# Designs tried in a protein design run: designed miniproteins, single chains, continued (2). Part 70

Each design is a single chain, and the fold is of that chain. pLDDT is the mean over its residues in the fold that is shown.

## One batch from the design tools (miniprotein)

Design m6423
Fold by ESMFold2-Fast:
Structure m6423 (fold): chain A 81 residues (1-81)
Amino acid sequence: PKPSTAEQVEAALAAALAEADPRVRARGIVTLLRLVQSETEDPAAAERLAALIAEIRAHRDDPARVDGLAREGLALIREIL
């Protein structure tokens, strides 16, 4: 069996969170959230994803907050997909 889109996104987020450079990590997470945001047909979900992306970008030098927001984004992606 092939991995689902949700499983691929979860694996990519896990890899990004393992990245030692917090700026590179934040960029990877933002890229994944943007991809899901552009593909979702739910405007409420798109708005929540946009808010998470903006907050991650604002706090990219705060790894604890970025990690928390990434987990929120992962939960939202699971709801959408």
Scores: mean pLDDT 73

Design m6424
Fold by ESMFold2-Fast:
Structure m6424 (fold): chain A 60 residues (1-60)
Amino acid sequence: GPEREEVIREVGEKLREIGDGLDKYLTGKRNLENASTLSEAELAQAKANLEAGKKKLGAK
């Protein structure tokens, strides 16, 4: 029914937000693990991605 469809939609949106946050976190973490091969600009971007991912994962 409509209530079930609304719950599925809300859960789907939350899962997408979690997935996006996790992707940003993992991308930032992976880039930082290769820090010795990164430029200063790439390091700054990796740190920004990590922090953005953490923020999204912490948002409830």
Scores: mean pLDDT 71

Design m6425
Fold by ESMFold2-Fast:
Structure m6425 (fold): chain A 69 residues (1-69)
Amino acid sequence: MKKEGEEAVREAQRKLAEGDVDGAIEYARKAVENGLEAEGYLLLAQAYGRQGDVKSAHEYARKAQEAKE
């Protein structure tokens, strides 16, 4: 689980760098599902922000902050 989550975080970051926002969302969700909630939610916030979905970006940024504890 942890290794799969770490790989998902890495892939989401790579997809964001490439401009593949949809791919970044997919991998960020996998990171959350595999227990890397703070990192996954932060990546979801970044991806939705790039997509122009400000409401979802704000919501996921809040979830990332809550999960960081």
Scores: mean pLDDT 82

Design m6426
Fold by ESMFold2-Fast:
Structure m6426 (fold): chain A 97 residues (1-97)
Amino acid sequence: ALELIEEAVRRIAAGDRAGAVELLLEAARELEKQDEDPIKLAAAKVLRAAARALAAGADPARVREAARLVGEALRAYEAGDFELAKQLLQEAAEAIA
């Protein structure tokens, strides 16, 4: 999922909204395969919201920041820092709200 999020951020920077939306949704689907992991499901929810916002014409900078924060949250989760992961996901959700 991290590689898809990083590629989505690059596509947003390049002005490829459609490609970024597809990558954000694919990253969300990968995270949703880990059924009942609340942090992975929260990350997927933020990525789906970011994809919908981008498709609806939201500011690409806001969507890029939300995606970046989800990526950092997943890195914190992989490092075992679940508290930081939750905080970063809340910040990502607020950035896209």
Scores: mean pLDDT 86

Design m6427
Fold by ESMFold2-Fast:
Structure m6427 (fold): chain A 91 residues (1-91)
Amino acid sequence: EVEKLKKEVVELLTEAWKAVLEGKEVPEEKAKELEELAKKLAELAPELLPLVAAEVYEELAKFYRSKGDEELAAIAEEMAEKYRAEYLELQ
């Protein structure tokens, strides 16, 4: 249950960030869904929040690289490594 919730939050947050980075509006329904699921995850498993951040930044790094933005891809990769390390230290 919690792992499925984590995956849904990662996917929605990644989609929202990609939309913002492309100058697009995040659909209201998606924004509400993300807010609801993120709050639920924070209440049930706050220890997974660094892992969510790491996985989102990993997806954003791939997105930036696909756009040819190596600098932003490198920054996103560094952020992903930082949050993944925080999660592993909590294990």
Scores: mean pLDDT 81

Design m6428
Fold by ESMFold2-Fast:
Structure m6428 (fold): chain A 88 residues (1-88)
Amino acid sequence: ELVELLKEYIRLQGELTGETYDEAEIEEWARRLAENLDEEALREGLREIAREFEEAGLLEYARRFREAAESGDAVAAARLAVEFVREV
């Protein structure tokens, strides 16, 4: 369910920035992100995100993103991103 999690993330980001997107645009972006996902790039990106969370003192999120990086689990990573955006 990676596409659905990415759609949720895009919607939440739009709400935070005050932007509105057509549902079709959100779906297209989510699908493209999922289809062009490179596992090595994902792992590297997640490790960098985890480091940023550590520097911010958000140690629990840092740990969870590192676990997602180790597993290469894009669904887990997207779910974490959605959780974080909802808490902000």
Scores: mean pLDDT 76

Design m6429
Fold by ESMFold2-Fast:
Structure m6429 (fold): chain A 86 residues (1-86)
Amino acid sequence: SEEIRRRIEAVLRAVGEQARLEALKAGMPPELAERLGEQVAEAARSGDAEGVRRYALELGVPQDTADTLGSMARLGHRVIRELEAR
């Protein structure tokens, strides 16, 4: 439904923005933080939290931050699945 789609988009936006802020807090440049936010939102949609964790590590993101970004994607995916199950 349109209502569920809108809620999913809101979750993806919120997760992506929180991931961007987390990357900035960890000292990542603004352009990289923005890309990481976008990739975390995409991973939340697809369920590929491990993929975004690896992507972050390949870009030189610290392991603790990469693990946090992967965790954020996994939590976002769970929320989306809960919304879809209605």
Scores: mean pLDDT 88

Design m6430
Fold by ESMFold2-Fast:
Structure m6430 (fold): chain A 83 residues (1-83)
Amino acid sequence: SSSELRERIEESRRFAAEIGRELRPVADAVDAAVEVHRRARELEREGRDELAARLRELADRMLAERKPAEEILAEAERLLAEA
């Protein structure tokens, strides 16, 4: 019936949303680490190799420690401001 089909579609949508919700923090943290690595590459192009290495190490360490995206980005900005 159309009601049963609608219920199955909604169940599938809820399941997809739940999986997306559970994986979102991990995906966001990875994206943050990638952005920090991108910034490090720019610094290397500007001859700031030591600062670039520190940013990469920080991003990799924080990602391994399962830190959220906001903390990875905030700590990277703090390191950049102190340089």
Scores: mean pLDDT 86

Design m6431
Fold by ESMFold2-Fast:
Structure m6431 (fold): chain A 80 residues (1-80)
Amino acid sequence: LTPSELAARASGHELMAAVEEELGDFDTAGDHYLAAGRLYYQLGEKEKAAEWFRRASDLYRKAGNVDKAEEADKLAEEAA
C-alpha cells in the first residue's frame, strides 16, 4: 500500500467509527478507530495513532469489552 492508500483507508475507518458511535455500536466503533490507529502508525504518524488507540480503548470500555480496551491502551502507550 502506498502512503496515500494508507491515509485513505485510515480516513474511511474514522468515518465508519463515527457512524457506529452515533448508532451506539461502541465495540464496532472501537474496532474502526483501532484500524485507523494501526494505519497511522504505519504512516509514521505515531502521535495520531496513539490518539486513535486511546479513543478505541474508551469505546471498548463503554461496550464492556475490557480485554480489547487494555490491548488498545497498550498500543497507545507503544505508539506515543
Scores: mean pLDDT 86

Design m6432
Fold by ESMFold2-Fast:
Structure m6432 (fold): chain A 89 residues (1-89)
Amino acid sequence: SKKEIIEKILKKNFPLPDEVVEVPDAQLEALRAWLKENYPSLKYLTDEQLRALASEIKRAESVEEVAEILKKYGIFDPEDVERIYEIVK
């Protein structure tokens, strides 16, 4: 299915890191809902991949670091980068 193909591509391009910072479920759900509306392909990220992304953003020291993280996911719009950072930080 389309979902299975996208999930395989995401696993290949975004392998899970060995370490993640704890992220509240409310922030993960907010991020997933926002991504579903604005970047529909990213709605197929697994819970582990979404947690890894949120953890990486939460550890970022600047919005510029968040922008570099999100470029890997195809997110280049500065307003979208700021919005995602606000959801997770």
Scores: mean pLDDT 77

Design m6433
Fold by ESMFold2-Fast:
Structure m6433 (fold): chain A 84 residues (1-84)
Amino acid sequence: MEEELKKAYEEGKKAAKEYLEKYGIESFTDEKIEELKEELKAAKEYLKEGLASGSISREELLLLAYQIGAAEQILEEYEKKKAE
């Protein structure tokens, strides 16, 4: 399970990188970035709770890991661009 979650997370990061290469980080408004930060926080908490309780399906856990990876990559690129 952990290895599969890591793979899903890495695939999410890769997908976000490919999206940003094509459309650029400027496609994300400050409002979208703040929304993404809140969604990421909620997704991380939900994933943590699901892993601890076993109440979330494998498919849902993998989707959460993917979404977390994608969101983290977008936020990393946004902060990097802001610092430039």
Scores: mean pLDDT 82

Design m6434
Fold by ESMFold2-Fast:
Structure m6434 (fold): chain A 91 residues (1-91)
Amino acid sequence: KAEELLAKLDSPDPEVQLEAVREAMKLTDREARLEILKRAATHPSVEVRRLAVIGLGALGTPEAIELLEKMVNDPDPEVRRAAEEALRHVR
């Protein structure tokens, strides 16, 4: 359920936040998966955003690619490099 995973992203526990992204990556519903990964991509945690890049790259839809293109301008250099790598793979 998308709402449950979105709530886990707002958890104060970093492990719960990362588990939410990993669970989202396993969803068969691509729209629900994109919704959660889109939220994770703007999360304050660098680790959550980096994992979201991996999930978006695996999803590979036009909407996921567009979000990855925005993430190449992320404030964290590691997130930027991960987004560039993911875009190279999906293009």
Scores: mean pLDDT 83

Design m6435
Fold by ESMFold2-Fast:
Structure m6435 (fold): chain A 115 residues (1-115)
Amino acid sequence: AELVKRAVDDILSGKRRLLTLEEASALVNAILSVDDTVDEEYKDLPLAVQRVIKAVEKETGIKLTPEQARELLYQAALTAGVPEKKAVELVDNGTKADLEELKQRILERGGVEIK
């Protein structure tokens, strides 16, 4: 909760920074913990972006814009060592399997595993 809130607060303030491995790990674990229920408000958004919005609201109570959710996921992907072009593809077209692969990449770089 605290790590996700720290990353979110920096995005909301317009501060562009790479997430730490701990922040990226906490965020991706939160994203993977939300259900696949379609919210009518988010139905036109990429699945990965929908998951970020739901995860952040559940963990922090903060409702992100789609643009803020995209930026947060993009920064987490960069922290995991995903190349910029593939990080954009993950944000726009990412599946749950792609997010699970992102979690594994973060763990391989010394990220915290939340069981």
Scores: mean pLDDT 77

Design m6436
Fold by ESMFold2-Fast:
Structure m6436 (fold): chain A 71 residues (1-71)
Amino acid sequence: SPLKLSPEEITVEVGEPVKFTASGASGPADIYVNGKLVGQAPLEVTFEKKGTYTVVARDGDLSAQSVVTVK
């Protein structure tokens, strides 16, 4: 099945942790924040600066995206 990353879209405050989970992966999905590898799902990520972040999960050739807005 196609890879999915949860949450798909979320708004959080600075310092608020977001737990990313992947489904449809054949193994642990790699999690990237703005193109930087930060770990593997399930993974809790905290954003220290306001802005919009693109979070990508990868499992081989499969990818899924989340958009995080930090206020």
Scores: mean pLDDT 85

Design m6437
Fold by ESMFold2-Fast:
Structure m6437 (fold): chain A 64 residues (1-64)
Amino acid sequence: GALAVRLLSHEYGIPRAAVEEAIAMIKAGASREEVIEYLRTVPAGARLSDEELEGAVDALRKLS
């Protein structure tokens, strides 16, 4: 929901729109790998380590 988008956007520095798109991908059945690769294409995601990206996606999957 909106709270998860706000918290994860703030925690990982990912734009809210990109977090919302990642959640939509997860709900549509996208794999963990597909969501990680999408987040690497956004400027904020490109600055995160692999461990941070994996952590962000795992958090989104648990909250979705």
Scores: mean pLDDT 75

Design m6438
Fold by ESMFold2-Fast:
Structure m6438 (fold): chain A 96 residues (1-96)
Amino acid sequence: LSPAEEAAAQVTLLLIDAVLLAKYASTPEGREVARRVADLLSQAANAAEKGDFETARKYLEEAARVFEDGASRLSGEDAQWLRRLAEKTRELAENL
């Protein structure tokens, strides 16, 4: 795969996780955080697909911040999932 295709695929996997969390998170607050991040990850995926890695990285960094903020305000399973996704999102931004 091209670097753009590989980057877009990895962002898309994070987007799928965020969409699932937006539907199935235990709390309304967890679902709202995941929905906001899904929008950011969708923009990151579009940028990555076009080879605009700088723009994709900015959206991933913003998505990670939203996940981290959500995790700090929540508890339990939702907080654990948000923290895990934040870490994966930051790692992807670093390696883009």
Scores: mean pLDDT 88

Design m6439
Fold by ESMFold2-Fast:
Structure m6439 (fold): chain A 60 residues (1-60)
Amino acid sequence: TPEEAARAAYEANGDPKKAAELVRKSGGGVTGAMRAAGYAVEQGDEKTALSAGNAASELG
């Protein structure tokens, strides 16, 4: 889910490669990371949005 992918991206603590790895392990790919970024933006969580966006970039 976007929430699970967002949580995985948050756990990477700003490391784009780690964020990509954690999103992938949560069953997400580029689409999962993009949905996580969108979810984080809707929640006002800029740190998670940046991490998830970076994960999408690393995965794509």
Scores: mean pLDDT 72

Design m6440
Fold by ESMFold2-Fast:
Structure m6440 (fold): chain A 58 residues (1-58)
Amino acid sequence: SDKRAELLGAAANRQWQADLYATLAKREPNKAMSDNLEAMAKSYRAKAEELTEQAKKI
């Protein structure tokens, strides 16, 4: 299942990026930068969820 595998792989990559940005946000001393990194983490998590949902429909 090539298309499903591609979607799940993309979802896993987005989840990994979300975790990375969340970790960077915790270590960021500048508040504006930390907030931006948290927003990026949330965005990537949402994209991962969308891709996972698309995979379930295939």
Scores: mean pLDDT 88

Design m6441
Fold by ESMFold2-Fast:
Structure m6441 (fold): chain A 76 residues (1-76)
Amino acid sequence: MDADLEAAKQALLDSIPGVIAAYAAENPSLSAEELAALAARAEAQINAAAEKAKKQSAADQAAVVEAARAVVAEHR
């Protein structure tokens, strides 16, 4: 179960560069520093949610996905 959670976490982390690249293309007013901060925050949120889910149960796997979506949406 933890291995499945790690795989889901890694898939989300691997998607961050693509999401940030898309944001940069659509929002040229965002600075490189703001984009880097968004990426770092998304990574931190995904990692924190994954660690929390591991401690609680497999049922919290959805929290990893939700945390990633929330971070991306917050900077829209």
Scores: mean pLDDT 70

Design m6442
Fold by ESMFold2-Fast:
Structure m6442 (fold): chain A 65 residues (1-65)
Amino acid sequence: SPEIQALQAQIAALQAEAAEVQEKYQELASSQDPNSQRQAAIEGARLLALKTEIDVLQRQIAKLQ
């Protein structure tokens, strides 16, 4: 349906953003420097928020099917 296609497009956009955040997280998390570890925690929290948003949208698709 058009509604499901719109939700899938939104999920794709959020997945692209999550990929960028994940790459930044991996770079920071690979360092043993305390400041890099602190920044990795912040980026990790942002990644979790993006994954939660994607889960909400996937559940909306499931209810429409």
Scores: mean pLDDT 88

Design m6443
Fold by ESMFold2-Fast:
Structure m6443 (fold): chain A 100 residues (1-100)
Amino acid sequence: SELVKALDELVKLVKEGKIDEAYRFAAQKSLLYANTPLLERATVAVVKAAEELGISPEEIAKYDRSGVPGFEAALNLLLAAQDKGKLDEAYELLRKHVES
């Protein structure tokens, strides 16, 4: 539920074109979830969603501003998916895997 709320806000910010706010929000959530099971769950969800979407590490890396693992990886995946017209599909896969 907590991760789903965070993903809902991320996808909303991306759809509204508020990209700098999305990066700030993702960074804050990564710090909040640091050293908790929620950060590991989010990281695993990103890996699984990226594999299912066929989005390469190179396509995701072009959006990486921090180089650190965390909720920023979810944002990087959503931005890479948006380039391919798959933003909603990426969001649904992330949501599915954080609730598993």
Scores: mean pLDDT 82

Design m6444
Fold by ESMFold2-Fast:
Structure m6444 (fold): chain A 63 residues (1-63)
Amino acid sequence: MEKLGKATIEPLYDENGNLIGYKVTIEIDGPSADLVKMAAEEEARLHGGTVKEEGNVLIATFG
């Protein structure tokens, strides 16, 4: 079985201190990157968020 890398969760705030979302960064290692991307996109969609890919990491924002 392949493993997901490390995940980091950060709350996102606007200039007035209002919570506008969460940033989840998932480090992807190995040949399962496409499956991990699809799973992350589906999970973010179910939680009303979005997923953005930046280089070797996925950033999932939950609204």
Scores: mean pLDDT 64

Design m6445
Fold by ESMFold2-Fast:
Structure m6445 (fold): chain A 110 residues (1-110)
Amino acid sequence: MAVAELAAGRGGAGAGAGGAGGDPTRKPASEAEKKAAEAAKLATEAAGLIEDKEVAAEVLRLTKKGVEAALAGDLKKAAEYLREAAKLAREAGEEEAAKLLEEAAKIAEE
């Protein structure tokens, strides 16, 4: 994986998403934290697969908003942002990236 491009800030906003935990709105911390981390990892990997760097940047931006919504307890909104990112990846012809983003959205929607 091309970590050098994604490490330009340790994944930006996604790095601390699970660590902030303890939100009373979410399900049991261990499972919720694991799912949030897994979703963020899949979305980051998806962005790394995208050939168009502008699309990759926009996917990461939507992923960041999705993680932010999840931390706020709005899992539905988090899933919507991840699905928007998947749609952008598909429109760019990146089916593998879109599939990973859809999986991340399903994980977030628990």
Scores: mean pLDDT 68

Design m6446
Fold by ESMFold2-Fast:
Structure m6446 (fold): chain A 92 residues (1-92)
Amino acid sequence: SEKESLLKLAELRLKEEVEDSKNVSQEERVKILTRTVVQVLSAEPSLSEQLAKVSGEVLRKNLSPEERQLLLTELKKKLPPEIYSILEKAMS
């Protein structure tokens, strides 16, 4: 389905940015991933909850606890509260 394809593309894009940013500073990595997550979650509003869950799981598996906390702090300022809540739970 188109929905499944969009979710898979979002997961692959976020995994690529996680990999590509692993050798930059923590500050720059948080900036890159904040931008990527915001863009992914904004791409299809009808899928924002599912995109938040998929994004949160990728970030949980690939980021340190410190990087996750910094990223959540930045995303809280940029995402709707309901979408942020879903992302935060998936990153736990």
Scores: mean pLDDT 87

Design m6447
Fold by ESMFold2-Fast:
Structure m6447 (fold): chain A 84 residues (1-84)
Amino acid sequence: MVEEAIASLEDPAERELLRLLARLAEVELERMRAAGASEEELEALRRRYEEELRAVAEYLKREKPSREELEEWKERLEALLAAA
């Protein structure tokens, strides 16, 4: 599933970026659960996040962003996780 998408990437930096995105998605789902979201709502959001992560993996394989772009995205995601 999402772990398979991460494993499909050969660049360790790209794999780390997807792992950070997956972790952020899990944090957001837990926040929604704590706020009283229904299991149906949580399942729909989880499915959406899984689709988004697969799309990002495909984008990374196709476009091969620069190391500078990957590092900027990583910094932003790490900041979001630190704030969560």
Scores: mean pLDDT 80

Design m6448
Fold by ESMFold2-Fast:
Structure m6448 (fold): chain A 61 residues (1-61)
Amino acid sequence: MLSDEEIEKLAKEILEKNKGKPVGVVLQAAADYAQERGLSVEERVKLARILLDLIDKEKAK
């Protein structure tokens, strides 16, 4: 089971690799990663929520 800190780190890595791309592309990349790594439903939900929060903060600037 991944810690909240590890999930946040993954979210930041996915966002950096997909910087400037549409939200849907970033979320798809996260979903693909979660499927490949066999993340639980709870871990996938946390990852998506952190990614959306990070994207919202970036767009608010």
Scores: mean pLDDT 78

Design m6449
Fold by ESMFold2-Fast:
Structure m6449 (fold): chain A 119 residues (1-119)
Amino acid sequence: SLEDLLRRFELAKEAVIENTKYLYNLYKEGKITKDQAEILLRIFLHSVRLDILRFLREQGAPEEVIAEVDRILKEFEEKVLKTFIDGIEQNKSADELIAEIEKIFDEAFKRVRELLERW
């Protein structure tokens, strides 16, 4: 249902925000390197994207819709990773980084929602 999908995206947003904050803090504490933080975030975002696409297939979404959601989520992944690395390089606070990522997520979610409402 649309309600189940919206809840899935809300849980994905919470997971992305919490994991990004966790990795950023590990980097700031000197427990992991910048390269390690980037790789771990990339793997996590990839897993979230695959999980969302699998859920859409289980809901009976057409392959054309799934392909378009995949494009939107890949763009989202690239923007989040760039924002994360820029945050490290500019020594931004965790709160500033999370606010930027939340905005990127909300933009991607709006695009996906509009696409799914037309299916």
Scores: mean pLDDT 88

Design m6450
Fold by ESMFold2-Fast:
Formats: sequence, C-alpha cells, structure tokens
Structure m6450 (fold): chain A 67 residues (1-67)
Amino acid sequence: TEELKVGDVAEAIAPSPATGPGELALHKGERVTVVGIVETEAGKFALVRTADGREGLVPVELLRRVE
C-alpha cells in the first residue's frame, strides 16, 4: 500500500470530526486532493482540499488513496 503523496486523490474511510485546530470535517466516502503532508507529535496529517475549495488537515489513517 503506497503512502499518500502531494497530488493524490484520497477518500475518507470514516467520518472526520475535525477535533483539532486546522482540521477539516469530512463525511465517509468524501474525496479530497492531497496538497501537503504534515508530521506532528500527535501523528501524521494530510493537508487536503475538497472539490468546493475547503482546505484543512485530516489524519492520514482516515484517508485511503483512490486507485
């Protein structure tokens, strides 16, 4: 399984509730474009953009690369 990279399209495998600052809420099955990867003490996050132009951080474990 490949790691997420900038430019990848990813799908939320579960709802993302946006519990932290700068996090983006996603519904299960929502597709996003990866625009950055951020590593923190709390874990690895993807900076993602939705089709409607919303942008924010999502835990990488909630995202799966679309094949």
Scores: mean pLDDT 77

Design m6451
Fold by ESMFold2-Fast:
Structure m6451 (fold): chain A 60 residues (1-60)
Amino acid sequence: SVDEVIKRMEEMRRKGASPKELLDFYDEVLPSLSPEERQRLVNHTTAQVLILIGDEIDEK
């Protein structure tokens, strides 16, 4: 389920997962998702990754 994937990514982010770790997980789950589920995952993971990348860029 895409909802379980989203929940897992949110948990990973809360535990300090890097953008690479989130992208690796994303890549693993993409083939099992429908196009609609992929769009939901992309929207959520893009937001999570942008938060992490934004923090990293602002601190450089």
Scores: mean pLDDT 68

Design m6452
Fold by ESMFold2-Fast:
Structure m6452 (fold): chain A 113 residues (1-113)
Amino acid sequence: KDELLQKLAYLWGYRTGLATELQRRRAEETTAPEELPLELDIVDAFELMSRGVLKVMLSNKSEDQETLQKSLESFDQGYQQGLEDGRRLSEEEARQLYQQTLAEIQALDEQLS
C-alpha cells in the first residue's frame, strides 16, 4: 500500500516535470508565446497544489509521517526525472510518455480504491 502511494506520487511528479520542461523548451523555440505562458502557469499551479495537498496530509497524519514524507520525496524525484527527459526527448516521444504515465496513474488509483 505504501509502495503504491510512493509510485503514484513519483508518476505525478514525473508528469509535472515533463510537461514543465516541454512547455519551457517550446517557449524558447516557438514564435507564439501567447498560448505557452498560460499552459506553463497551469502546470506550475498543479505542481504547487500537489505539493500543498501532500503537505496538508503530512500535517494531519503524524502517525504516518515517514510514509507521507517518502511519498513527497518520490514526487520530487519524479519531477526531476521528468525535467531531464523533457530536455532530451522529442516532443512526440514526450507526449507518448505523458499519456502512458497517465494510464499508469489511473491503474494505480484503481488498485488503491
Scores: mean pLDDT 65

Design m6453
Fold by ESMFold2-Fast:
Structure m6453 (fold): chain A 94 residues (1-94)
Amino acid sequence: MSLEELLQQVIATLEEVRAQATNPEVRALLDEIIAGLRALRDARASEEEVRAFLEEQIARLDAAAKRHAGDPAARALLSGVRGLLQLMLEELRR
């Protein structure tokens, strides 16, 4: 799979998750991640730039999960998104 194809698939999956999110902070965070991935795709960014962005977003998702400790639905969505970004990061490490 090319980096462009991988970015397109991850963006599409995140857009579907964003449509299901009801928490405003979670929706805003997903919008920022989607926008960042789209910008990297459109700029034909290197694997190194994409990895750096993914690592930063995983850290932000971990911080958001701590803030939403009392919201199981928000934590489940944040955990799912984190897992998706982690799988993408692992694919790029190959």
Scores: mean pLDDT 85

Design m6454
Fold by ESMFold2-Fast:
Structure m6454 (fold): chain A 76 residues (1-76)
Amino acid sequence: VIEELEKINEKEKEDVLRQVREKIGESYAEKLRKSSLSTIALVKWLLRKNESPEKLRKLLTDPDYLNEILEKLKEE
């Protein structure tokens, strides 16, 4: 899981952004595009787990929630 947070190339980044755009909209994809590679890799992992659109929106709009999820993954 942590290994996924560090393994994202430009092609995978664009794929993740496309999936986010399709699921929750362009504005959230733009927020994600401007975020760190770790955040993009986390969203990739959540998309693989078929996480709800609500959770994805919360993660992209609430930096405290994002940090909580990232720290939880580091503990695994």
Scores: mean pLDDT 72

Design m6455
Fold by ESMFold2-Fast:
Structure m6455 (fold): chain A 82 residues (1-82)
Amino acid sequence: SLEKKLEEVLEKMVKMGLLTEEEAKKALEAYREGKISDKTAQNLIKAFEEALKSGDELELEIVAGMVLIQVGVVEATKSSWE
């Protein structure tokens, strides 16, 4: 299912240090609540898979930023996201 694929992508991003567990949980909850559409979730999954294939750390960081924007999470500082 799309939800399961999104959850797997978010878990990988947490493991890679791109998102915190709380940020990933908020993203998944936003999807379940309909705040993130199926099309947006598919686009995020595709963007992550392409970034992962590229091996470019900046592209991975951009995808993480896209997730945070969709959730509406405002980072106070990048150091609080480590």
Scores: mean pLDDT 77

Design m6456
Fold by ESMFold2-Fast:
Structure m6456 (fold): chain A 90 residues (1-90)
Amino acid sequence: SLREEIERLLRELEEKLRELGLEEEIEKAEELASILKDEFVRLAVKAALLAGVLARLGVGEELVERVAEALEPVAEEVEKKAKEEFEKYR
């Protein structure tokens, strides 16, 4: 169920970014997340990265909050796993 929620949020994030002409940010998030082996961690990292773009632009605040709430239970674990994988490419 959490996976399904994150997949729905990711879809909404991508739609919002495409509306804003920020397809490149979607591509960057896809590329960064592609190095992650865990599918769930990959989805969560993509959602966090795209929500971060909207937050920095000061748009889509409601969507950004929904992403933060959905990721809250797994945020620490996802961050640890993502950092471990990224360190392998230093």
Scores: mean pLDDT 81

